# Ledger of designs, part 59: designed miniproteins, single chains

Each design is a single chain, and the fold is of that chain. pLDDT is the mean over its residues in the fold that is shown.

## One batch from the design tools (miniprotein)

Design m2036
Fold by ESMFold2-Fast:
Structure m2036 (fold): chain A 79 residues (1-79)
Amino acid sequence: SRRELVLRVTAAALRTIGLLTDVEWDSPLTSREELIALLEAEVAELERLLAETEDEADKELLRRQKAALEAAIAALRAA
């Protein structure tokens, strides 16, 4: 289903960027709600880093990461 595809793709992306560890992947962390909670926590952390960051290039990277995570959350909520 679309939900299963979005969940798998997002989980793979989170694993690739280091937000989802191999240990946590072996857990029942496969629900949409658990993944959304993880992504929302990361968005909050990116907002904190944006407030503390002085470098414009780093700010742009953080904004792009935040936008990507917000898009992933929206896709998971729509599935």
Scores: mean pLDDT 66

Design m2037
Fold by ESMFold2-Fast:
Order: structure tokens, then sequence, then C-alpha cells
Structure m2037 (fold): chain A 99 residues (1-99)
């Protein structure tokens, strides 16, 4: 059914989002000089990207690998914005309590 294919595609996009998050963590570890941790995060990102590819193929999606990554990056940017908003709310609440 059409719904099943849409669900598989959404799951593929979510696995790509997870892969992008691990790539970011790998970059942070590398900046700290923790090359071993960076390697583990890159390996995890590779595994997640492989799962995303299989799910996309099973879905019979017209989306290329590049377009799948673009959608994943858009979701990641949205998640980052939501995390920042949450931090601003926490700071506001802490400030009100201090007053």
Amino acid sequence: EKERKDELLLEAILEEVRALEYEEKAREAERRGDEETARRYREKARELRERARRLREEAGSELSEEKLRERARAILYTAEALREIGREIDEELARRRAE
C-alpha cells in the first residue's frame, strides 16, 4: 500500500538524520583531539546511512540519495532550532525565579 512506502521513506529520512548527527559528533570529537571516538562516530554514521539506503530502495522511492540527505539536513536544522528555543525558555524561567 501507498502508506507503507511513505512510512519506509520517512524511516529512511530519519536514519539519515541520525547519520548526520553522528557525523557532527565525530567532528566535535576530532576538534577535541579524540580521534578514536571520532572514528567510532563515523563508523556509526556509515552504518546508519547504509540502513537509510536499504529502506529507500525498499520504498521504491524516486528520491535520490542526495535529495534524501537534503531532507534530512532540513529536519536536523529544525531540531537544532527547537533545541535552541528550549534553551531560551529555560534561561527565561531561571531569570524569573532569580527575580
Scores: mean pLDDT 77

Design m2038
Fold by ESMFold2-Fast:
Structure m2038 (fold): chain A 74 residues (1-74)
Amino acid sequence: MSNEEKKESLFAVLLQKFAERARAAGVPVEDIVRMARELQDVYDANKDKPLDEVKKILEEHAERLFAELQARLA
């Protein structure tokens, strides 16, 4: 796989796991869709970076979004 293909695969897996985790936690579907869009925007802004940086940025952003959403939901 090229780095581009690896980044796309990484993002797809991260997004799937994030959506599954959020759904299992009882997060409203509207919030899951919003967060998925935000992760897509972060990916698009950073996809020119090395694979390891993209992975770190996406994982850190996903965790921050999940924590923020749980705080707002409480």
Scores: mean pLDDT 78

Design m2039
Fold by ESMFold2-Fast:
Structure m2039 (fold): chain A 97 residues (1-97)
Amino acid sequence: MVQGVLLVTVVRAASAQEAERAARERLDRIKEILEEAGIKVVHEEISLRQESDGTWVATARLYALVSEKDREKLEAAIERARAAGLIDAVFYSDPVE
């Protein structure tokens, strides 16, 4: 069976441009770690919002699909990214089909 994994990183900055740039840099590092482990990223997005205090928040999301046989590689890559301070949250979908 295949399983979806969503990796999330959140960046706060004084401007939208700074928040998006920092989030993109972190997203690119996470993607590099996943690709080195042989895990394919199937979707990536960055969303921006402004908080009431004027701070900009960029949320970067990476979605990957993995088979059970590649689970150990994925888990090792996630731990590497966490150790580097690149991941704020990880969500697993229910196995599909």
Scores: mean pLDDT 82

Design m2040
Fold by ESMFold2-Fast:
Structure m2040 (fold): chain A 99 residues (1-99)
Amino acid sequence: MAREKAEEALRRAAEHISRAQQAYDNGDVEAAKKHLEEAVEALETMIKYAREAGDPELLRQAADLAEAVAELSKQIGYDDIATRARKLAEEARRLAEEL
């Protein structure tokens, strides 16, 4: 259950990151922001269930995706989302090292 929920959240995060990039490339910064916020929510869910599953590899994947969200958010100018995503990346890496 927990691993399956983490993997579902991984797919959701990756999809929203892809859609955010596409929206930004098309000049739709509001759609990009919405997808980045959805990606952060999916990453928070992924980290929770990856931790419950005891899966350090899923936590490392969450950290990598959180870095991608942070970079794209910074590029667009959504510094608050970038800060939240960087904190998630740091937390996910720390949790992976503790497992």
Scores: mean pLDDT 88

Design m2041
Fold by ESMFold2-Fast:
Structure m2041 (fold): chain A 99 residues (1-99)
Amino acid sequence: HMSREEVIRWIAEQLRTMGAVTPEELEEIRKKVEELAKKHGITDPEVIDAAVRLIVLRRQLALAEEYGFTDESARLQAEIDRLRKEHPEAAKIADEVLK
């Protein structure tokens, strides 16, 4: 039997492998976030990192929902909601990048 932690790790790895975000896409996302942050006068690395993470989490959530990973979808949604509350400026940047 796989442990609960091993199952969660496996699901997360499947979401990455299913094209949630590639390393090349992650770099493109970071560049878009950094350019938009500069336009809004945001230089705080924590805000920039939170915006990048929000975009990645939303892509992971979309795949988890598509493949029926109900527990992982709930966890990803909770993390997105938490980050949006803690970093409202990052949420605005992420929303603008995603349109």
Scores: mean pLDDT 77

Design m2042
Fold by ESMFold2-Fast:
Structure m2042 (fold): chain A 57 residues (1-57)
Amino acid sequence: MMTTMEDMDRAVERTGDPFLRRLVELFREGVESIDFLETVPGRSDPDARVEVRRRPP
């Protein structure tokens, strides 16, 4: 887990998080679209995901 790319791939296999799996697929299609562990969820905080995604009015 030296780079975000490998970290994401391992996280999907270890945790089996469907969200991460989706991001890995997007990464392979967009590459730039995923800086998940870098930006979102930021600190691997589930609460931060909701904040960045869209805050309710």
Scores: mean pLDDT 53

Design m2043
Fold by ESMFold2-Fast:
Structure m2043 (fold): chain A 80 residues (1-80)
Amino acid sequence: FVEDYAKVAKYLLSLPEGTEVSIDELAEKLGLSRSTVEKALRHLVEGGIVEFDEETGKYIKKKLSEKQKKAINAFIKAVE
């Protein structure tokens, strides 16, 4: 799971603030199961990296602090 989580996180960090993504889009693009993507997105919502939009059913890339960028990039590098 940690490698798949890092894959989702790395992709989302490459996107501009305000970009909307769906579970299906991420699953197809990254070659992951929908359940794996959902678990990863749940952790990323808790981390403040994305927010869930109830009206669209999509996840929105948030503006990240320098602390958040360093922490998540360090995690990604550690699991790669």
Scores: mean pLDDT 77

Design m2044
Fold by ESMFold2-Fast:
Structure m2044 (fold): chain A 75 residues (1-75)
Amino acid sequence: SPEAERIQQEIARLETLRLLYQAVRNTEQYLLESNPDLPEEVKQREQDAIALLEQKIAELDAQIAALQQQLEQLS
């Protein structure tokens, strides 16, 4: 159905966005772990950035789950 196709496209868009946020989060984590001698202020900023990215990923996971449930209801 056109509605199911639209939901599938939105899920794909959100999954792509989630993958990009996860890649950035993993890169930030790697840089933090690879540079133990970073100033404390820089470490705190990186930790805050990672926490924000994890929150964004969780929000996307919730949106994807809701859309997947809607898609199952149409099937």
Scores: mean pLDDT 89

Design m2045
Fold by ESMFold2-Fast:
Structure m2045 (fold): chain A 100 residues (1-100)
Amino acid sequence: SLDEYIAELEKLRQELEKATSKEEVINIAKRFIDILRKILEDTPDAPDLFKQQLEAFIKRVEEIIKDLESGKLTVEEAKQRLLGILDAALRIVREIKASR
């Protein structure tokens, strides 16, 4: 199901690029966290460095949600940060898949 997670992350990236509201960005960010948690559960055999990076991404996304909800970040600032994390997560998930 790593192929399914990669496809879900790619769909989230497309949805994020089209998102214009705080609510849309928060919903996408929460779905992103859920997918990353599922990847961690389904890949206990992955290198510790990759697992640590995915866990760090989850924490960064949670902080972005809080900052967006509090008004510390604009929708556009949150989108740019989330796109960067999503692209990094996609690279790591593809590397985990390639190692199998």
Scores: mean pLDDT 89

Design m2046
Fold by ESMFold2-Fast:
Structure m2046 (fold): chain A 72 residues (1-72)
Amino acid sequence: SAAGLLAEAEQLRARAEEYRRIAREYYRLAERYEQLGNTDLARKYRLQAEIEEGVAALLEGIAALLEKRAEK
């Protein structure tokens, strides 16, 4: 049903926001290690943040497809 698709999309968007929040924390850690001159740790935390953002974008993409499927 359209209502079921929209409910699933809402749950996926909520999960995506959790991944976006985790990514923001990793970016903060990366900035901190950059300030300390630890470029290796800064790079690793930036990469982890980018991975978390990629997961969020994938979930948002699936949610958008479900929303389009529900629209007429």
Scores: mean pLDDT 91

Design m2047
Fold by ESMFold2-Fast:
Structure m2047 (fold): chain A 89 residues (1-89)
Amino acid sequence: SSELEAALKELEALMQEIERTIAQLQATASDSQRATLQHLLNVINQDVQRLKDIANDPSVPESVQLQLLQGAITSLRGLLAALKQLLAE
């Protein structure tokens, strides 16, 4: 559906911005902080891949796919805002 396609496109755009923001934070971080940020990014990438797999599973109702994607988008928007706040300091 157009709604599912739009949600997946927004998820992809958010992930690109999160990756960019984390890379900027890593540039001035300590070794320990860089490792923590890399671990966070790895966990997010794994969770996003699982969401993409669910979104491409025809056995999963579209309403469930949309609910999961919308929940993830909301959470990732919150994370991005927090990361940008850290970068602004």
Scores: mean pLDDT 89

Design m2048
Fold by ESMFold2-Fast:
Structure m2048 (fold): chain A 85 residues (1-85)
Amino acid sequence: SSVDVMQQMVRQMVRIVRQGRDTGDVQGSRDQMISVMQQVRPSLDPQMQQIVDDMINNVRRSTSVDQLSNTFSQFISQVIQQLNS
């Protein structure tokens, strides 16, 4: 289901952000997050695809692990809101 796909993506992205905090690897974290989102995107509905596209753009503009973490927290809030609608 779309919910299962989103939950799996979120779990993968949580792992990536945690590893980014541990290593300080901003570029590697960005590349991995974008890769996960792009892989999942085709299986999502159009509204969720828009949220993912916005997130990819925000991740591309992030220059620190703290910015990635904050961007991810905002994304999670949007995803939870959408899934509970």
Scores: mean pLDDT 85

Design m2049
Fold by ESMFold2-Fast:
Structure m2049 (fold): chain A 98 residues (1-98)
Amino acid sequence: APALRPVYIILLEVDSEEEAKKLATRLAQAAAYRGADFISIEIVGKYIAIGVETEEDANFLEEEAKKMGAKILDRESYLATRTEMLKLVREKAEEAAK
């Protein structure tokens, strides 16, 4: 069975889908540069959901998003597998866009 891990899911809002794509690319690059082992990002319209495995990465990405003019709508923590994280991140973005 896949190992359960801490997962932090952040929901962000920006002004447009184009801005969401630009911000998501920047945040993915920033997380990779920091050495994040795993990150999930889903975009639905002007909403971005991000899943990371550490509180430190979550805090950093929230600050980077704020610098880019994004609103932090929500942050939740779970114990989940990486497969469950991918599903939770997608569901978070889809639910925000309803």
Scores: mean pLDDT 86

Design m2050
Fold by ESMFold2-Fast:
Structure m2050 (fold): chain A 88 residues (1-88)
Amino acid sequence: PPTVTLVVKLSDGTVLRVTVHPDGTVEIELTLPDGTVLRSVLDADLRPVSPEHARNFERIFDYILTLPEEDRQRVMDALGQALDLALA
């Protein structure tokens, strides 16, 4: 399968980048409005590849949960679309 990257801009100016690699690993990167970057890598079973990536995954999704429902839905749509495209 091809490498697929999806980029979503959230209402507060935060940018979410989701990359699905040919081996099925998923890279999630969140760039906050202040320039802070949070990155997490998940394996093909959507499990963090290390404890550091597990902590960053929690930090990313804790932040997303503070956003309006519309932004949360856009994140879920982007994740599903990236996976569908990677499997095509």
Scores: mean pLDDT 81

Design m2051
Fold by ESMFold2-Fast:
Structure m2051 (fold): chain A 105 residues (1-105)
Amino acid sequence: EKEKKEEELIEELAKFYRENNDDIKEEDDEKVREEAKHILDLIEKNKEKIKEILAETFKKPEEVKKMSSIELAELFLKLLKEQVEGGSEKTRKLLGKILDLLAES
């Protein structure tokens, strides 16, 4: 179900945010989840622009056009995790473009 995947993704993103943001000192778990949900909302709001960025990088742009906002958020989290593990220059550039877009709203 979409709702189940969304909730699992919120939990995973919240965990990643808590583990990689030293500024989260004594934040309520609910507040961290709200922040994760906000990131998902930004991805949904910018869905078409994110697809455009991904299509420039992927060999099969038609596959990118079919991605849901949940699938885009899953890919975003995957790219964040890869970057922490010392990801490639291509991954770094792609992630940078997406982060810039989300920062602009």
Scores: mean pLDDT 73

Design m2052
Fold by ESMFold2-Fast:
Structure m2052 (fold): chain A 63 residues (1-63)
Amino acid sequence: AVLEAEQARIEATRPKHVAFVEELRKRDAELDADVASGKITPAERQARLDELGEEALKRRAEL
């Protein structure tokens, strides 16, 4: 159907952006949980977050 085709196009672009944002949020939450549980230090969390930021910039440029 025409409406289904239009919705599929929107869903095809939107889910990629949503998945990207959700991935970033999940990674940040995992790092916060690891610091809270003592698995990593705040300094290590900052290093991981910096790496994630670089990956996010790279991936955003390719989207």
Scores: mean pLDDT 69

Design m2053
Fold by ESMFold2-Fast:
Structure m2053 (fold): chain A 90 residues (1-90)
Amino acid sequence: MTIQYLRVGNTFGFRIDGATDEEAEAALAALRAVTDSKITSRRRGNNTGFVIEGATDEEIEAALAALREVVKGKVEEAVVEPLPDLLSFF
């Protein structure tokens, strides 16, 4: 399982590949707990994407930490990588 991220201006995107429905739901709940910004979620097959608009750098750091905790123990390591085409997922 891999967590990929992209920043474009004030918009931050995350994609989780190979997440279960439970992990995707937990990830969305974790993101909502760290920011009041608009979150758009989308699932395509085994991939789940989230877009956060207008979040602060602190909220994004908290979001990444929360996502790593959600996938902890389900993968050998939670890898966060920049993803240039994340916004095309939506």
Scores: mean pLDDT 68

Design m2054
Fold by ESMFold2-Fast:
Structure m2054 (fold): chain A 82 residues (1-82)
Amino acid sequence: EEGLKLILEGSKAFEEGNFEEAKKLFEEGAEKLLAKDKNHPLALLAKAVVYYLEGDFEKAKEYMELAMKNWPKYKEELEKLA
């Protein structure tokens, strides 16, 4: 999955301290995942991280809360596939 791959690459860039590259990768990955599922919690979480890195803490909090609300259903869906 292209969107998920971009988020994983963004996570690696973030861990390496390359925050501008991480922001770009999270933004692109979130866009692709949200195009398929508006409520995708990993995409919403990636948007929260992007806003946090941009200094928009109110938007970061908003998207983090949205990600948390959608996480339990996504986790159940993943567990059914395992």
Scores: mean pLDDT 81

Design m2055
Fold by ESMFold2-Fast:
Structure m2055 (fold): chain A 96 residues (1-96)
Amino acid sequence: SAEKRAREEARRIGEELEKAQLEKGNEKTAEAVRLSAEGAIGDPETARENFKKADELIDSLSPKEQREAAAAMTGTAISSIGAQIEAELRHRKELS
């Protein structure tokens, strides 16, 4: 399915982005990227916990590091899956 392919792509992109951030010495940004990618491909319980940890980690970053993390994920399958999850949550809230 398209969703399954998107999640597989998120895993690959997540691994590549984590490696790139580690090569730049941005360990916290690399960890946030990894958690976000794992959240995108995990089971619902693991996804919730990983996204929560990623959000907490990103919130703890400097404004510069937050911008770098956002820039690294923008236009990727990770960002697309995150947007889809947000849209689903909004839709469920509107129907409730």
Scores: mean pLDDT 66

Design m2056
Fold by ESMFold2-Fast:
Structure m2056 (fold): chain A 109 residues (1-109)
Amino acid sequence: MLEEKIKEIEKKIEEIRKNSPESLHVNLDSLLEGYKKALESGDKEELEYLEKLLEFIEIYIKALKGSINEEDLERLREILKELGFDEDTVEAIVKLLKEKAEEAKKKKE
């Protein structure tokens, strides 16, 4: 179960990383390592915090599929602020997701 959870998180973050600007790669790598460490140590408080990272990952995957809407982007801003990202980083991520969602929609049309 632990190895399965780690592999699932690795797969999701790898997919995100492939479609992200290099400026976000360090943040994504740090999030993945933090999650692995929390799972290995059984730190419940850290895992609860990292659940917000999983919600962010789900919204990003939704954007890659072209199914993201404006409410998802507002929720994303809220999650990123709760995770301690600064306003410039939040806006950069939101802009990235809008662009990725538009690209995905064009491929489906």
Scores: mean pLDDT 73

Design m2057
Fold by ESMFold2-Fast:
Structure m2057 (fold): chain A 71 residues (1-71)
Amino acid sequence: AVDYLMQGAQVARQNGHDSLSTALRSIARSVQRFNRTDVSPLAQQMRQAIQNGDFDSAIQLVRQISDMLPD
């Protein structure tokens, strides 16, 4: 999960989506801190969406992952 989130953050930043990149790095820290492996399928889908240039789907997936994590 963390690797997918960090890969997504890098690609988002390279494409000028700095806010999305910052959010993904924050989520990656929370996933690592709380050992949330259950987010891995959503994190992988998010990375694929970013790689495909589908940032709207990526943002929705980020919201879903964020909703699964504690504050």
Scores: mean pLDDT 76

Design m2058
Fold by ESMFold2-Fast:
Structure m2058 (fold): chain A 80 residues (1-80)
Amino acid sequence: SPAREEARRLLDRAEELVKQMKEAVKAGNYDEFLKLLQEYVAVANRLEELRDHMTPEERARFDQLRAEAEKLIVEAEKLK
């Protein structure tokens, strides 16, 4: 379905954003982190709306990405 295709595309985008957020934290680049976080939040909000269109494996992956993003937010607070 179009909703499943959207969810798969947005999961791939969320994974890339979390990876870039992790690199921004490693580089000490708080401004880049905030920019990436803003895009991640928009993608994550849409993925929550699409949650029922995901497989159990895709939902588990989304939950893992959310946990990693939350850890990165805590780490980024040290860059202020």
Scores: mean pLDDT 89

Design m2059
Fold by ESMFold2-Fast:
Structure m2059 (fold): chain A 63 residues (1-63)
Amino acid sequence: MKLTVKEIQELLKELGFYDGPVDGVYDEEFREAIKKFEEFLGLPVTGKPDERLQAALKAIRDA
């Protein structure tokens, strides 16, 4: 993966989708944050920190 789990957690927290700890652990709270972000963007809801999620996060960060 291009982004670490911690980096994805930090970005989701900055965007208001994640309120859990930035600990690098893929748990239920982090997975739900990913799902909420995917729903917000109209992406398939997978809950996985895959390349599609990372590309979407990078696009928002770089905007």
Scores: mean pLDDT 79

Design m2060
Fold by ESMFold2-Fast:
Structure m2060 (fold): chain A 66 residues (1-66)
Amino acid sequence: MKIVVKKELDLSGLSKKEQEEAINKAKLELLGQMLEKLKEALKTHPAEDITVEGILTVNGEEINLS
């Protein structure tokens, strides 16, 4: 079973500090979603059959969290 969690941010026009804060918040939210989906999948699938990927896209650039 493959679980993919994606989040896209448009941070155009924000200051560097606001961009860093938004990215950090988005990373934490994405990791939380990955953990919840993994927990749900483990009820019906063995751990070795589960792959979880987190992809954060910031201004068109992908950051893989897995």
Scores: mean pLDDT 80

Design m2061
Fold by ESMFold2-Fast:
Structure m2061 (fold): chain A 70 residues (1-70)
Amino acid sequence: VPEEVLEEAVEALMAVAYGQDELTSNREKTREALSKIPTEKIPAVLDAMARGVRLSDILANGVEPAPPRP
């Protein structure tokens, strides 16, 4: 994952989910967790966490595809 994408994702998670999960309580832990996620999935992870999904749950179950729009 490019460093720019990781740093942007870390800042976004600190802003919307700081302290919500053990993985989002510290920049280092958040960066380490995000480094295990493919770059193409980072935007989906940020979107899910903005909706209240925990980072640890995303890592355990993966990012679920959204249902098709009507």
Scores: mean pLDDT 69

Design m2062
Fold by ESMFold2-Fast:
Structure m2062 (fold): chain A 64 residues (1-64)
Amino acid sequence: MEEEVEKRREQIRANIDKIGPELDAMRARAKQASPEEAFELDVEEGIRLIAAAYGIEPKELHHH
């Protein structure tokens, strides 16, 4: 249903808006990060964007 698609888009936008400042901070840090840290930041950003796209709030994705 179109309504379900619209709901998902709104949820994704809300989730991205919540993590927007965090993503901006991560990107700024990546500029000064080592290659290894830049890679980790890129992976974390990707994971968070995927979680937002699925409407999932994992809270913490790094448990060990």
Scores: mean pLDDT 69

Design m2063
Fold by ESMFold2-Fast:
Structure m2063 (fold): chain A 75 residues (1-75)
Amino acid sequence: MEERAIEVAVEKAREEGKKLGVPEELIEALVDAATKGDEGSEHLYEVAKKASEEEREKALEAAARAARAAAEALA
């Protein structure tokens, strides 16, 4: 169920990003990188360049937490 896995991953990425105070633009760029391939990865690179080191660290932590939460929700 590919659609279900993508939907859950997107939901958890937004939830965990908001909990850690990651800027919405960086959260959406992470979602795009996960769902839109090369185009999403290019957008993430551009947004990450503008983000502070602290914001990038929070985004990485949010992504790790989101991956764990999505795995738990799909199990």
Scores: mean pLDDT 76

Design m2064
Fold by ESMFold2-Fast:
Structure m2064 (fold): chain A 66 residues (1-66)
Amino acid sequence: MNQPVLLPKDETGKKIQKLAKEGKIEEAKKLLREMGMGDTTIDNFEEQVKEGKVPKLVDFRPEAAP
């Protein structure tokens, strides 16, 4: 199932998005791992960036997305 990779609208998410725009995929992947994202999410992120699609920043609202 192909789901878009979304980044948190915080300092770390913004940094990962910037790294993706700069093509610094390895640095972005390291930050995703440090955030506790799983390998599947990281692989989807890499594929998305290689297709020229930069992940969007979104507000994480746990109460609205249980």
Scores: mean pLDDT 72

Design m2065
Fold by ESMFold2-Fast:
Structure m2065 (fold): chain A 103 residues (1-103)
Amino acid sequence: SVLEALEWAKKQVEEIYEATKDIDPETAQLARKLLEVIDEAIRIVKENNGDLSNPEFIEKLKEAEKLAREIRDRLKQNPKVPEVYILKAEQVELLFRYLIQQA
């Protein structure tokens, strides 16, 4: 379900935040912003009984995709960050891109 996909993405971003908060605070701040956007997307899905055609929902998905891409690009520039977190950011970006295409 879309809700399960958003909860999965939230978990991946929480792990990125924990991995970066002490070594890359700027990327950690972007991860925090992405968590807020994901929480808003989850709220919209719950309040609109799963209606994915909601324009506010689509806007949040686009914001999330952009933030995930920015996080991925920043993580690629930091050699102290394990590659697994770059892959997590890429998977989150691809998920939001996929959800936008299904809308």
Scores: mean pLDDT 89

Design m2066
Fold by ESMFold2-Fast:
Structure m2066 (fold): chain A 86 residues (1-86)
Amino acid sequence: MSTTTVDEINLLKKDTMDLMNKVNVPLNVQQNFTDYIDNLIAQRQRDPTNLTVEFDIGVLALAVAMASRYNFSQEDFTKIVQSLIK
């Protein structure tokens, strides 16, 4: 069954970082996000069928799509990212 691939997660990482840069999210939050997403990539590499990782990636993808669609402010997007990486 097709789950999200490591390459697809890397694309989501890039898209999220580009949005964070566009709205000037603080660098420390961007670093915390990078650590979080790199951990999810490592988990996907160890278990390609892990549904918990799939759920976490799905939630992040939805948050990124909403931020892009509704032009979220720096504060709103920072809070959403911080909520997801806990």
Scores: mean pLDDT 81

Design m2067
Fold by ESMFold2-Fast:
Structure m2067 (fold): chain A 108 residues (1-108)
Amino acid sequence: MEEEIRELAEWSARNPLFLGLAVSAFVTTALELADPEQQEKLNALLKEYGINLETDSGKEIVEKLQKHLKASPFDAIATFLLRAASLLSEEVAQQVLERVREIFSQIE
């Protein structure tokens, strides 16, 4: 899982047209598949970083992550995704990663 999340973060950071898409896709999918307790934890994480999935662009999401983490785009995305995944059960996290990979395969 960690390696797959790092690969996703690296792809997102290398592609300016899809910067932050990995974060949006991961969290949106996680909120759909997670139980209410996991959803509450994910919403708390989004609030901590000041992220609004309805209004923030992928670029704005990454800028907010960089501001809070004092990191490069890749490190900021990777750190956030690893933290988000840790709030989910292993089964839900795996399902989220599979769906996000499918989304990315459709836009490549």
Scores: mean pLDDT 78

Design m2068
Fold by ESMFold2-Fast:
Structure m2068 (fold): chain A 65 residues (1-65)
Amino acid sequence: GDELAKKAVSKIAKELNVSADTVLNSLKNLLKDYNISAEELIDKLVNLFGLTEDEAKALVNLLQK
């Protein structure tokens, strides 16, 4: 289920004071345009936004499909 991914995007949206859609589009662009790996993005999400590893993994999986 995408429940952990929804929690993750909500946490980031609140921290940055932006919409969930803005978060999803920005992170998708990081994976596509900046050649950032899924592992690197997970690490950054955990360290910068205080996500759990499971929340970060669920969000990255949602961004990949």
Scores: mean pLDDT 80

Design m2069
Fold by ESMFold2-Fast:
Structure m2069 (fold): chain A 88 residues (1-88)
Amino acid sequence: SPVEKAEEILSKFDGPLAEFLREVARLDPEFAEWLVEAIEKYGPIGAVAAAFALLTDVDYVRSNPELRAVVERHPLARQAYEAMEALL
């Protein structure tokens, strides 16, 4: 599954962003599929781009309480999301 593939790829990376992306991928299989494609095409920068795109989609995060809870649990993601919400 895309979720299992995202877990496998992200298991090679340690850090708060990889931990955040693993939790998001578990909740959103469509995001997991896109994340896998981004990493396969662009390497680690693909993961950074996917995280940025997700956190800048303020309306999507607000409309998904489970995703919002994951964002709020991860300090780096929360700070990025709050900054985007304030500036956009």
Scores: mean pLDDT 83

